# Designed miniproteins, single chains, continued (3), part 91

Each design is a single chain, and the fold is of that chain. pLDDT is the mean over its residues in the fold that is shown.

## One batch from the design tools (miniprotein)

Design m11356
Fold by ESMFold2-Fast:
Structure m11356 (fold): chain A 46 residues (1-46)
Amino acid sequence: EEEKKLEEELKKNPFITYRDLVEKAIRESAKKYGDLERAEKILKEM
C-alpha cells in the first residue's frame, strides 16, 4: 500500500531517494505501533 505512494513521491521529488522515503515510512509505522526494534533491524538490512 505504501509502495505505490513512495514511487509517486520519488517521481515528484527526484532529490529524495526511494530509500529515504522507505526508511521514513518504516520508522513512522514503528512509532505508531511500538515496534521500533523491528524497524531498526529492517533498516540495517537495507
Scores: mean pLDDT 68

Design m11357
Fold by ESMFold2-Fast:
Structure m11357 (fold): chain A 57 residues (1-57)
Amino acid sequence: MELVEEAEKRAKEIAATTSDPEEALAKIREVLQEAIERSKDPEAKERLEKILKNLKV
């Protein structure tokens, strides 16, 4: 699975299994941030950044 797909899958698992929304958001943000930094594809980065923005309160 590609870096973006892996990060999205992990984010969904964290959201589904973590009862505390603040803890879930912190973990998801960290996973997405790492994927953004490791990805060199601008489209992949754009997608990950949109997910990050949508998670922010």
Scores: mean pLDDT 73

Design m11358
Fold by ESMFold2-Fast:
Structure m11358 (fold): chain A 61 residues (1-61)
Amino acid sequence: SMEEKIKKDYEERLERNLKVVETYAKERGLTPEQREALIERVKEGIEKIYKSDLDEAKKAA
């Protein structure tokens, strides 16, 4: 289904972006607090995309 595809895309996007954040935090020497804040912002952004994609799928159904 479209919802299944959107969920898979969301999970893959999370995995890819969290790896990028870990690399960035290590290379830039971020504090644990800065790293945690960055992870939360990235997760929030990805969740907004996921919700938007789900809303579009519901409108198309």
Scores: mean pLDDT 84

Design m11359
Fold by ESMFold2-Fast:
Structure m11359 (fold): chain A 90 residues (1-90)
Amino acid sequence: EEARELLERAREALREAKELFEKHKEKMDEETQKEVEELLREAEELLREAEELLTRPLEEGRPVSEEERREAIELARRALELAEQLLKQL
C-alpha cells in the first residue's frame, strides 16, 4: 500500500536525520541547531498525524476512508521530503 510504504520511508529517513543531527550537533551554531530541531519536530508531527489517520478508524471499528488515506499519503510525503532535505543539509 502506498501510504504504508511512504510511512516506512519517512520513518527511516527521519531516523537517519536524527542520528546525523546528534553526530554533528556539537559542531553547529545555536541558530542552526534550533532550526534543525524545529524541522525534525515538524516531520515527526506530520508522521504521527499520518499514522493516526490510518489507525484510528480501524480502532473505532470502521474502515479507513479514501479521503483519510489520501491525507495520510500527503502528510507522509511531506514528512519524507523534510527528512530527506535534512539528510542533504546534514
Scores: mean pLDDT 80

Design m11360
Fold by ESMFold2-Fast:
Structure m11360 (fold): chain A 107 residues (1-107)
Amino acid sequence: MEEARETVRQLGEALANTAREESPEDVKRTARIFVDLAERLASPEAAQEIRKLADEAVKYAENGDREKAAELMRKIGELMSEAFKDKTVDEITAALQEAEARLRAEE
């Protein structure tokens, strides 16, 4: 969906800003959310690449290399935008509802 792709692209820019301005713990939390979403909606290959980039972004953020962390977070956003281009709103909504149900079951 075009709307979903634009939303994910904007999230990628927000992630880059988070890597530059926020704590490494915030970068780690945000990266985990993106990896979880990619594992549900993207191909296994795309999800693996996103996980790899997320792990690298967290490492660079923890080491104080904010520019490299921001670069990697932007790349994650671009890959997610590409991975979700052929997804319907219904598919995205179903995956989000499943994620929320799992979180509520753990309370």
Scores: mean pLDDT 70

Design m11361
Fold by ESMFold2-Fast:
Structure m11361 (fold): chain A 62 residues (1-62)
Amino acid sequence: EEREKVQLAVVRAVNRALEEGIYDPEQVRKIAEEAAKEAGVPEHADFIAETVQRALDAHKAL
């Protein structure tokens, strides 16, 4: 479904940013927003924020 496509696009964009050493929440959030828009679905503020936060927390815990 389209919701899963947006989720995958956001997760991939966030993961790429973290791999490049971008750990600033603001920058990562912008990248996630851009990925969601590119997928053709309006940005979901809550979903994007939660996904970014989880990815940052998981990466920092490593």
Scores: mean pLDDT 71

Design m11362
Fold by ESMFold2-Fast:
Structure m11362 (fold): chain A 84 residues (1-84)
Amino acid sequence: MEKMEKGLEENRKKHEEYIKELLEKAKEGSKDEEGKKKAKELEEEAKKLRDNYEKQLEVAKQVADDLREKVGKTADEIVKKRRE
C-alpha cells in the first residue's frame, strides 16, 4: 500500500512541474498578439493535463478500493471454507 501512495505522489509532482513549465511558457509568450494566442493554447493544454491527472487519480483510487474489496471477500471465503 505505501509503495502505491509514493508512486502516486511522485506522479503528482511530475505533472505539477510539467503544468508549471507550460504556464511559464504561456506567460513568456504573452508579450505580442501571436504570443497571446499561444499563451491561451498553452493554458488550455495545462488545464486539460490537470483535469486528466485528476481523473486518473480518481480511477486509481477506485481500482485500489475495488481490489481491496475483492481481496477481502476472497480472504473471507477462504477462511469460511477452511472452517467447514
Scores: mean pLDDT 68

Design m11363
Fold by ESMFold2-Fast:
Structure m11363 (fold): chain A 79 residues (1-79)
Amino acid sequence: MSLEERLRKEFAGVKEPVYAFVQEGDEVRLYEVKDGEIRELGRFPLSELQAVLDKLAPGNEYVAFIAGEDGVLVVTKKK
């Protein structure tokens, strides 16, 4: 199963936007899952992960959680 298929299946019932960070070697892919759709928003070096997390999850706007043992960090918007 592809990563896209896996994320779509895991979050099929989620209505709010979910952001998923997937580490692939020395790069991280950022995906948005919303209304059953998945979009790749971009890629960046692993060294920039903390800066990207700080922008998407500054502590008050998003909740970050790990969706399994495969190193997928999922961030969902908190109201």
Scores: mean pLDDT 64

Design m11364
Fold by ESMFold2-Fast:
Structure m11364 (fold): chain A 64 residues (1-64)
Amino acid sequence: SMEREEAVEKAKEAAEAWAAALKAQYPDATATVEQVGEDRYVATVKYGDETFTRTFDANDFLLL
């Protein structure tokens, strides 16, 4: 449905925005966004010995 398709796109955009914001603050960081299943994106940012991971699920962007 259009609502689900929009939610999936919002989850991807949120994951990319979060990763990009962290990478902008840490110039030597590496940032990746991976689709893990149909409705989920995992963003990972690594810098030095630190690793930040955040999951973005399309279900969190659906209005019920």
Scores: mean pLDDT 80

Design m11365
Fold by ESMFold2-Fast:
Structure m11365 (fold): chain A 70 residues (1-70)
Amino acid sequence: EVEELRKKAEEAFEKAEEAVKKGDKETARQYLKEGERYTLKLASLLPSDEMHELLAEAGKRIKELEEKMK
């Protein structure tokens, strides 16, 4: 469950990044939203130590993708 959610979040962010590189902002936004959802769900299931690391990792990815979509 936890591992599966982490995998799905990572895949969503990777697909969002590829869509940004192709100039497909609509697809990029859809995958970014999916990545955010999986990350938030996962964070609610993790102990504090792992949650902090996950949020730092995902936050960096989200910020980079949002900057590229401006």
Scores: mean pLDDT 79

Design m11366
Fold by ESMFold2-Fast:
Structure m11366 (fold): chain A 83 residues (1-83)
Amino acid sequence: DVSNLDLSKASAQTYVGVVYLNEGKYEEAKEYFEKAAKQGDWMAQTLLGWLYKEEGKYELAKEYYQKALELNPKNKFAQSLLS
Protein backbone atom coordinates (compact mmCIF):
# COMPACT_ATOMS: atom_id res chain seq x y z
CA ASP A 1 0.00 0.00 0.00
CA VAL A 2 1.22 3.48 -0.91
CA SER A 3 1.19 6.14 1.79
CA ASN A 4 3.39 9.01 3.03
CA LEU A 5 4.75 6.60 5.66
CA ASP A 6 5.17 3.54 3.39
CA LEU A 7 7.95 1.33 4.77
CA SER A 8 9.11 0.63 1.18
CA LYS A 9 10.05 4.33 0.84
CA ALA A 10 13.68 5.30 1.50
CA SER A 11 12.79 8.16 3.89
CA ALA A 12 10.48 5.92 5.95
CA GLN A 13 13.17 3.20 6.08
CA THR A 14 15.73 5.79 7.28
CA TYR A 15 13.30 6.96 9.97
CA VAL A 16 12.72 3.37 11.21
CA GLY A 17 16.50 2.84 11.22
CA VAL A 18 16.96 5.94 13.42
CA VAL A 19 14.30 4.61 15.84
CA TYR A 20 16.16 1.28 16.11
CA LEU A 21 19.47 3.14 16.54
CA ASN A 22 18.01 5.14 19.46
CA GLU A 23 16.87 1.84 21.03
CA GLY A 24 20.42 0.42 20.73
CA LYS A 25 19.28 -2.11 18.10
CA TYR A 26 22.24 -1.60 15.77
CA GLU A 27 21.67 -4.66 13.52
CA GLU A 28 18.03 -3.70 12.83
CA ALA A 29 19.07 -0.05 12.30
CA LYS A 30 21.75 -1.19 9.83
CA GLU A 31 19.24 -3.30 7.84
CA TYR A 32 16.88 -0.35 7.38
CA PHE A 33 19.72 2.07 6.54
CA GLU A 34 21.01 -0.46 3.94
CA LYS A 35 17.55 -0.65 2.32
CA ALA A 36 17.22 3.15 2.25
CA ALA A 37 20.81 3.64 1.03
CA LYS A 38 20.16 1.24 -1.89
CA GLN A 39 17.28 3.54 -2.89
CA GLY A 40 19.66 6.55 -2.85
CA ASP A 41 18.78 8.10 0.52
CA TRP A 42 21.80 10.28 1.37
CA MET A 43 20.92 10.40 5.08
CA ALA A 44 20.79 6.59 5.29
CA GLN A 45 24.17 6.40 3.52
CA THR A 46 25.62 8.89 6.04
CA LEU A 47 24.19 6.99 9.04
CA LEU A 48 25.29 3.61 7.63
CA GLY A 49 28.79 5.05 7.21
CA TRP A 50 28.69 6.24 10.83
CA LEU A 51 27.71 2.73 12.00
CA TYR A 52 30.60 1.20 10.00
CA LYS A 53 32.95 3.74 11.62
CA GLU A 54 31.69 2.69 15.08
CA GLU A 55 32.41 -0.95 14.08
CA GLY A 56 35.98 0.09 13.13
CA LYS A 57 35.32 -0.40 9.38
CA TYR A 58 36.79 2.95 8.33
CA GLU A 59 37.15 2.13 4.60
CA LEU A 60 33.44 1.21 4.34
CA ALA A 61 32.51 4.31 6.36
CA LYS A 62 34.43 6.58 3.93
CA GLU A 63 32.79 4.87 0.93
CA TYR A 64 29.29 5.58 2.28
CA TYR A 65 30.17 9.19 3.21
CA GLN A 66 31.41 9.71 -0.37
CA LYS A 67 28.14 8.23 -1.75
CA ALA A 68 26.14 10.54 0.54
CA LEU A 69 28.10 13.58 -0.69
CA GLU A 70 27.42 12.59 -4.34
CA LEU A 71 23.67 12.81 -3.57
CA ASN A 72 23.91 15.84 -1.24
CA PRO A 73 27.16 17.85 -1.60
CA LYS A 74 26.03 20.19 1.23
CA ASN A 75 26.10 17.32 3.77
CA LYS A 76 28.44 19.02 6.27
CA PHE A 77 28.52 15.96 8.54
CA ALA A 78 29.86 13.68 5.77
CA GLN A 79 32.24 16.45 4.60
CA SER A 80 33.61 16.76 8.17
CA LEU A 81 34.17 12.99 8.43
CA LEU A 82 36.09 12.87 5.11
CA SER A 83 38.30 15.84 6.09
Scores: mean pLDDT 76

Design m11367
Fold by ESMFold2-Fast:
Structure m11367 (fold): chain A 63 residues (1-63)
Amino acid sequence: LPSPRDAGDELERQADQLLANGEPKSLVAFLLDAASFAYMSAGDYDRARRLSERADELRKEAE
């Protein structure tokens, strides 16, 4: 398995790509939550928090 940091980086990259392609904000938020969890597992709590907050903002916009 990739390291939690590498997994977080890849999931964040995929979320950015989906957002750029006009995919649903709820789907992008799911990937940002997954990236946040990966960064928490890596001990990067600041990045995890920012991605979780971004995911919450996108979900709110999708309502």
Scores: mean pLDDT 82

Design m11368
Fold by ESMFold2-Fast:
Structure m11368 (fold): chain A 64 residues (1-64)
Amino acid sequence: DIEGLPIGARFGPDTTDQEFADRLLALTEREVERLLKEGKITPEQAQAILDASRRAADDIIADG
């Protein structure tokens, strides 16, 4: 437990778990598309990152 650190600094003020998960997925999709367009990752790697991010979003909603 990090003493005295505002949790809102990590998630933003008044951000619900559902809102955070949705925003996280949208940002991840945008970043993945940019990396794919730049040729830094393959389509297979892009899919793996998206699958992992969707799983992380589900965990945030389930544990929140």
Scores: mean pLDDT 70

Design m11369
Fold by ESMFold2-Fast:
Structure m11369 (fold): chain A 52 residues (1-52)
Amino acid sequence: SLEELLKKLEEQEKIRKGVVAYTAAVLRAIGDGSTLEKIREEGERAYEEALK
């Protein structure tokens, strides 16, 4: 249905924004000299926040 298609498109857009936020946070943490664990944590946090 059209409703299902629109919902799918909105979900895909949220994921795209989440990936962009994740990537930006990861690059920033790398630039800051963070540990691999911290880099992952910052990326995951940014992704989750972007999906809200």
Scores: mean pLDDT 85

Design m11370
Fold by ESMFold2-Fast:
Structure m11370 (fold): chain A 61 residues (1-61)
Amino acid sequence: GDPVLTPLEGKILMLLGSNPEGLSEREIAKKLNVSQSTVRRALERLVEAGLVEKVDGKYRL
């Protein structure tokens, strides 16, 4: 079945889809007006789910 995404996880995926070069955790946090720690937890879940890659300190689809 499809992974159950939180609203934040969905926003992160949409943002990364619009930025194929990748974004850092801090850049994502600033663009979404969310704390860096909250973004980190969401990114960790998305990486575990295989939806996002971490490459050279940046995150991308």
Scores: mean pLDDT 83

Design m11371
Fold by ESMFold2-Fast:
Structure m11371 (fold): chain A 89 residues (1-89)
Amino acid sequence: SIEDVIEEFEKKVKELVKKYKLSKKQKDSFNQLINMAREIAKQNPENPELSLRSIIAMLEYAYKHSKDKTVKEVLKELIEFLKELQKKL
């Protein structure tokens, strides 16, 4: 389900926060992305594939517009993680 995908996404963010030793400001940015992902999931609960594609597109947009190299590396790992989940659906 899309809720399971959101839970895995949130868990992966928490792992990467520890791995990269993210600052409070960087963590706050990723918490905003988690909240946006939850809103995307709420808008299309019957279409988990569309919701997942929209979340990946949101992260790719954040990657293109980020100036923080560490944030870009974390976003890249999150994008790759979600694309692997998409292949298993």
Scores: mean pLDDT 87

Design m11372
Fold by ESMFold2-Fast:
Structure m11372 (fold): chain A 62 residues (1-62)
Amino acid sequence: ASTAPLEELVAWAKETYGLSDASATALARLARGEPPDAATMEAVSRELGARYAQALEDLFKL
């Protein structure tokens, strides 16, 4: 679990993966040892997967 403040982890997740506030907050809470419910994790996984695919396409422009 991370010792960083929740707001810093949320900002990091938003900047790194382009996640929504809800998904970034869920990931930040998970990183701090607060397990989210299954429906929330499924939503986060779907959004992260979509953002990861977008990031890969952006890397092809380099």
Scores: mean pLDDT 69

Design m11373
Fold by ESMFold2-Fast:
Formats: structure tokens, sequence, C-alpha cells
Structure m11373 (fold): chain A 112 residues (1-112)
């Protein structure tokens, strides 16, 4: 999974796991609505991460951050509603999967 590979790399290289979790949820939800290339997923994850990191520093809630990321990425109000609905419906699974990716990275470091 390209999104999971990008997420593991961000978890190794960056120090803001909350921003990475938000980027992971947003890009996964977008990819369900649009079929994206690996290059498009890479750029989208990078942009989502940077926006999330900035908004976290300003004290925005995760829900506000997700909406703002989608708005800055140029999504319509209808597309934003669909993406938010997907994230809310799948939030427990997305959070569990993200925590497993965190565990993968920690395990890889222990093996190296």
Amino acid sequence: DVIEEITRRLLREEDNPTAIAIAYKVVTAINKLRKLSPEELEELMRRAYEIAKELISKGYSPEEIIEEILRELGFSDEEIEKILAYIKENEEELDERFYLLMGDVAGEEARK
C-alpha cells in the first residue's frame, strides 16, 4: 500500500505523529473517491502533512484541520462532505491501522 509506505517514511523522518495521523486519514479517504497514482499520493500526503502541522501549532481541532486541508487542496463542499463522512464512518479502523504502522516503524528500528 503506497499510502502506508509513505506514512511509515514520515513516521521515521518527522516528529509530529498527530499531523501524520491526520494526513493518513485524509489521503486514504481521498484515494477512496479518486484513484490516484503513487506520485499524486506522495504529493498529497506531503501537502496534507504540512497543512496539518501548521494548524496543530495554531490550536485547531482535528476535525477543523481535516476540513481546512480539504479546502486548501481545492475540494468542493460536496466532496468535503463525502470525505468527512468516510473518515467518521471508518475512524476506529483508520486509527487502529495508523497505530499498527507506528508499531511497524518501531519494530523496524529495533531490527536495524
Scores: mean pLDDT 83

Design m11374
Fold by ESMFold2-Fast:
Structure m11374 (fold): chain A 72 residues (1-72)
Amino acid sequence: MEEEAKEFIKKAQDALAKGNYEEAVRYYRKALELNPDIKDPEVYFNLAVAYERLGRPEEAEEARKKAIELSK
């Protein structure tokens, strides 16, 4: 399960780099379903960026709060 979650994080990062924000959100969500204990703040920060680009400010704010929480 952890290896599969890491694979989806990589796919999400690749999608984000290409500007495929909806695909990035889907891959990050799949990673979190496989490993809900992911504590990497970068995952949540990148998810927030993708939500902002999709015009979803509430989801972006929630993801950003989680990223900040995990950075402390």
Scores: mean pLDDT 83

Design m11375
Fold by ESMFold2-Fast:
Structure m11375 (fold): chain A 79 residues (1-79)
Amino acid sequence: AEAVKAALAETVALVREAAAKLTPEQLKALEESPLTKKADELAKKAGEALRAGKYEEAAKLMEEARRLLAEAIEEVLAA
């Protein structure tokens, strides 16, 4: 359970940081990014794992989603 809480907190922190740094145009570019779409797919899988009581798997999937989202944010900021 703790791993899921940590992964969720890190994901929320990343989203808040992105919202503070990105313009509306950059937010749209982030939303359209292939990396953001992959992150969304992994987050959905994490939700399914959480529903099944697979907390460790859910945490790992959420961490992977967070990494892809961070990469997408970095690419948008560099563009």
Scores: mean pLDDT 77

Design m11376
Fold by ESMFold2-Fast:
Structure m11376 (fold): chain A 77 residues (1-77)
Amino acid sequence: SVHLQHADQLRQDTLDFASQSSQIDPQGGQQLRDQLLNSYNLLLQSGSSDNVLSLGMQSAADSIKSSLQSRVNQVLG
């Protein structure tokens, strides 16, 4: 599915962002990376359609990005 491919790209982009942020806060970056992977796996198990999975993965990625940005800001400021 094109929608699932897009969701996978968002997952990868979020993991890359977490990897970069872990250079500032290694523990926080690792924890948020683990949370993203856990959320992604849960969505794959519980989703019943491509649209539901795609939207769920996008929502999870956005949530993790927001949490990671907050943690980076806490470390830097």
Scores: mean pLDDT 64

Design m11377
Fold by ESMFold2-Fast:
Structure m11377 (fold): chain A 61 residues (1-61)
Amino acid sequence: EEEKLKKYREEGRKILATTFGLTDEEVDRLIREGATNPIARRLVSMLTDEERAALKAAEAA
């Protein structure tokens, strides 16, 4: 169960880190606070559909 969640998080983090130049800690914070943080919401809106899908999968896992 944790393996699946970690796998999705790794994939989503790679996409975000590459696209925005974020650190792993910043990506983790974005995933955890994304729905409640307006700055994180704006960053998510700038993602591609594939990047958003990866983030949503990491959140749902």
Scores: mean pLDDT 61

Design m11378
Fold by ESMFold2-Fast:
Structure m11378 (fold): chain A 94 residues (1-94)
Amino acid sequence: SNKEQAKEYLKKAIEHAEKALKAIEEGDLESALEHLKKALEYLTLAYTLDPENENIKKAAEYLAKAIEAVKEGDLEKALEYVKKAIKYAKKAIE
């Protein structure tokens, strides 16, 4: 079903967001950006299949803020925004 497919994309988004979190903590900003962009791609796919799910939208908003924070070198804000994105993505699965 579309909702089951959306949940699988959300799980992949969370996996990539968690890898991005680790990369930010290790100072690997290139790897962090690659994983954040992949997480955002999966959130976009999930939202297309479940467009009424506001938690997917919130996860994507925080992930976009995390990408900008990494680009600006604000690692503290990047970590905060990635953690919020993961929180909302996990709520979207429920």
Scores: mean pLDDT 90

Design m11379
Fold by ESMFold2-Fast:
Structure m11379 (fold): chain A 61 residues (1-61)
Amino acid sequence: MMSIEELIEKMLEAIRNKDLETYKKLVEYAKKNLSEEELEELDRRILSHILQNDIEVEQVP
C-alpha cells in the first residue's frame, strides 16, 4: 500500500505532466485504500501544494 505522502507526490506529478489517466487511477486507488479521514487529509494537502506552487486549478483533471 502506498503511503499518503507517496500518493500526494504521484498525484502532483500527474497534474504537472497533465497525465489525466494516471491521476484518475491514483484517485481511484486512494478511494479504495484510504479511510474517509485520510482522503480528506489527502485532498487538503494536494490543494495546499497546488496553491503554494502556483499550479492553476484548470490544469487539475
Scores: mean pLDDT 73

Design m11380
Fold by ESMFold2-Fast:
Structure m11380 (fold): chain A 68 residues (1-68)
Amino acid sequence: SIDDAIAAQLKELKTKDGFSDAEIEQIRAAAKKAIADLEAAGVKLTAEDAKTIVRNIALALKERKARA
């Protein structure tokens, strides 16, 4: 499921990329909102699309911190 794909990608970010628990919850909330907004707009998402959204949000968060 999409929720399972999100959970799996967030676990990978925590274990491999060193994101904190607070950052993981921020990424989860942002990803769920983005997915819900796209589905409400009629976009049909796959589990792979959900993983891509999670990764893109994580990369954006990491880049903002690097620029601060």
Scores: mean pLDDT 82

Design m11381
Fold by ESMFold2-Fast:
Structure m11381 (fold): chain A 93 residues (1-93)
Amino acid sequence: MKREKALELLRKAAELYAEAEVLAEEVEKKYKKPLSSPELKEEQEKILKIAQEAEKYREKAIELAREAGLSDEEIAALLREAGQLKQELVEKK
């Protein structure tokens, strides 16, 4: 149960990270400027909020995985799978 819940939270984190990355690329393409430009501060703050929400899900997933008795190596494998899912979601957009 805890392992399954950790996987669900990692998937949610991956979806939010993908959303933030796609939005960042769309903003840079629209304004023809790097996201780090001072003029894009409001867009940076919006993207940062999405990324912060993703990080909260990721942290909770790691906590639950440790409580489920997963090793650091097993947790690292789950994080790699979540990273792959994020990349697939970004490429699909």
Scores: mean pLDDT 81

Design m11382
Fold by ESMFold2-Fast:
Structure m11382 (fold): chain A 57 residues (1-57)
Amino acid sequence: MREVFVVRVWRQNADGSWEESPERRVETGAELAALLRQAEADYPGPVRFEVRTELVP
């Protein structure tokens, strides 16, 4: 088994509601950092992240 990072991204719409993006999996901390940075840079509104680790075979 190996650890992966599981990331959910929430974006705030113009009407103030929050929308969840599909769950993403990344294998390294560097990929995690790049994903979070890209998600924030690509969206002009508020963004929230939920990050957890999972064991996979």
Scores: mean pLDDT 77

Design m11383
Fold by ESMFold2-Fast:
Structure m11383 (fold): chain A 73 residues (1-73)
Amino acid sequence: AVVEQEIDEEKLEEELKEALEYIKTLSREELEELKEALLRALAKAPDAPDTPEVRKLVEALEELLKKVEELLK
């Protein structure tokens, strides 16, 4: 079994799920601000170390960005 006893990875997955639900409740203004913040964070991803934690964070940011873009269309 591949189970980390670290709370951080499980917390990230839970936070992503909660964030995806929360994004649906945001105003258009808040969604546009979030989109800009996510794009800035993703633009810095190539400079980040290639660790499992960073990879999971990048995937979470990409998922959030995709959801924000869907809601803005």
Scores: mean pLDDT 73

Design m11384
Fold by ESMFold2-Fast:
Structure m11384 (fold): chain A 55 residues (1-55)
Amino acid sequence: SEKEEKIKEIKKKMEEELKKALEEARKENASPVELAARVMEVVGRAMDEIAKIRK
């Protein structure tokens, strides 16, 4: 369905953003707390978007 397609797109975008965040964190020698915050932001946005689609 259209909703399932959109959810798959959101998950794909989330995976790409997580990869980018991890690579940037490695280059910057980010702390574990800073890395966790970045991960939570990316995952949180994806979960919010999925929730909107599901109502």
Scores: mean pLDDT 81

Design m11385
Fold by ESMFold2-Fast:
Structure m11385 (fold): chain A 83 residues (1-83)
Amino acid sequence: SALEELLEYARKADEAIAAGDYEKAIEYAEKAEEAARRAPLPEEERRRALASVLAAKGRAYYKLGDEEKAAELFERARALAAA
């Protein structure tokens, strides 16, 4: 299910960050983001899931030296978490 995909890819993204595989972390985060949009979640839970995924993606971009992309993703994550 989309819910299972969200949880699995979010976990894989975090594992990839811990392993220093930042490009794979971005790929998994993008899959988690897509799954979150399709998942049958209440709006508040979906926003929190997306915020978490975007923050993970931002960390990976920051580690790869793309500070502008990281800043954009962190801003989007904060906006979603605050809504």
Scores: mean pLDDT 87

Design m11386
Fold by ESMFold2-Fast:
Structure m11386 (fold): chain A 59 residues (1-59)
Amino acid sequence: MSPEELEGEIHEALGRMARSLGDLELAKEHFRKAIELYRRAGPGAAARVERAERLLEET
């Protein structure tokens, strides 16, 4: 796994945690960062981008 994919997964997890605590703005910031990192990781991370985009849309 690339460093960008790993960092993206960390931000996705932080976003889920922020959302569970009611901090929707912090959750959205983390999901946007995860999307950016997954896009930098390249086409192999396309499914992760779609997942993070859904999380952002649901928040």
Scores: mean pLDDT 86

Design m11387
Fold by ESMFold2-Fast:
Structure m11387 (fold): chain A 91 residues (1-91)
Amino acid sequence: PEVPSAEETAEILRREARELRELAERLSGREAEELARLAEEAEELARRVAAGELSPEEAHARAAALGAQAGLRLGQDTEVAQKILALYEAL
């Protein structure tokens, strides 16, 4: 099974955080706030993985949990929540 290196995982998380922040800028209200919060968490995970404070496996699990929690907060039936869950499943 292929788990990316710590450096690769950090790069993926930084890219995903950028995409989430860009999406938040195009939305408004609670969805925008939730995406911005998720982007900040992804940036923090990237930093910790790059510093060796988290394994790639741990970062993957935490990213998946954050996506699931964001989906619950936004209502799992929303298009945005479904996209967030799919994004973090791909990591």
Scores: mean pLDDT 71

Design m11388
Fold by ESMFold2-Fast:
Structure m11388 (fold): chain A 98 residues (1-98)
Amino acid sequence: MTQTSLAPFGVGETATATSVDPVTGEKTILRVEALEGTARVTVSLLTEENKEYPLGEFTVPAAAARSFRDVPLGSLVRWNEKGEPIKINSVAEFLKAA
């Protein structure tokens, strides 16, 4: 199960979500930091050895990120139990795909 912040996303706030792949057991960590006028998103893969591999970092306009769940992810792809690629466009879809 994925843990998320339920609070509104405010300037200076940081929210994290962790997703566990049910097939591989791989953990993906999303960190979203609210900045003045923007939000910074960092995505990392946590390996079985607890090593983080950064997958990407990008900045989105604050108006596009009203809540942590609405933050766009754009380029993330996950694999389902059948080996099919799933495109993930937002934190909400990331949580649904996990």
Scores: mean pLDDT 60

Design m11389
Fold by ESMFold2-Fast:
Structure m11389 (fold): chain A 78 residues (1-78)
Amino acid sequence: DLAEKFKKAVEEAIEAMLNNEDLSKLQEEYAKLGEEVEKFLNSEPKTEKEKKEKEELKKVIEELEEKLEKLRKELAAK
């Protein structure tokens, strides 16, 4: 669920960046989700399900950070 929310927020940021829209609100939403993600990753997993969710979330974060970095470069080049 948290991984899906984070992925959706980044995909919305990608669309806004490509459409040259105001990123202020998206940056705030991304920051809030980043805090929730960090909290979750720093918590001790109580079940195997939580362990798997943490691994999946870490992979999602890595993919999304790569996408955001590419978009930063595209916006800078525009």
Scores: mean pLDDT 70

Design m11390
Fold by ESMFold2-Fast:
Structure m11390 (fold): chain A 85 residues (1-85)
Amino acid sequence: ARERALELFEQAIELLERAIEAAKQGDVEKAEELVREAERLLEEAARLNQEDPLPPDVMAELGRRFEELRERARKAIEEAKKKLE
């Protein structure tokens, strides 16, 4: 369970990085879809983590990276939407 939870957190982070790139290219629809998929993977990872918890330091680092990238993706999507006006 821990290994799968870690994989899902890492995949969610990767999807947020891809969402930022899609938004920078003006593909708002793809960026929003990637953010939604990342959030779904995070929910599944959190569920698995309740059954077999990751070390607290690993969870803290993954959480920081996810929140930072989620905020960057949100801002990139907002900027892309402004550019499409």
Scores: mean pLDDT 81

Design m11391
Fold by ESMFold2-Fast:
Structure m11391 (fold): chain A 123 residues (1-123)
Amino acid sequence: MDEAKARALLERVEASSNGELRGLVFRLRDLLGEEHFSPVALAILSVIALSDRPLSPAEIRERLAEHGIHVSQSTVSRHLRRLEEAGLVVRLPSGRYVLAPHFVRDPAVFRELLELAAEVLQA
C-alpha cells in the first residue's frame, strides 16, 4: 500500500472545483476501504468506466500504459479482485470486466480521475 500516493491523490481531488469528482472519490474510498484505496485502483476503475466494451486484464494494462501508468499483470489482477469484492466492477463469464450497472457512468468525471491518478503515479 502506498499511503503517500493515496494522500497526494486525495489532496488533488479536494483542490478540484468538481463536486461530482470529489463525491465519487470519497464514496470510492468508503467502498474500497483505506487499505485498498490507491491511485492504481482508481485508474483501473476509470479505464473500465471509460470503455465502450468489456475489457480483459491484459487490455486494462495496455490502456493504463497509454496513460503512462506501468504496472505488472499481477498488480492489475489483484486490484480487479478488490474492485469486484467492493461491488465496483463485474467479472463476466468471458473473464472480461465492466463497471457495475448500479454505478452512474460520467465519462468526464472518470477522465478527470484517470488524469489525476496518472499525474500522482508519474510524480
Scores: mean pLDDT 84

Design m11392
Fold by ESMFold2-Fast:
Structure m11392 (fold): chain A 71 residues (1-71)
Amino acid sequence: KKKIREELLKKIGEILRLIGEIFDLERKLKEAEARGDEETAKKLREEIEKLEKRRKELQKEMEKLSKELQK
């Protein structure tokens, strides 16, 4: 089951990276909203949405791997 653990670690790393990117984009979004920059804010919301979807996909993949690891 070592290979499953290695895949889990890889996915954890990807999720942490995505969380960091989302955090940075959320900060930029708040700055854009504070400036009244609606165009930039809209684009940032779209990017955050895409990264959140990718994060959810990775979390589902991790759940499947975790179930395999529990066997």
Scores: mean pLDDT 81

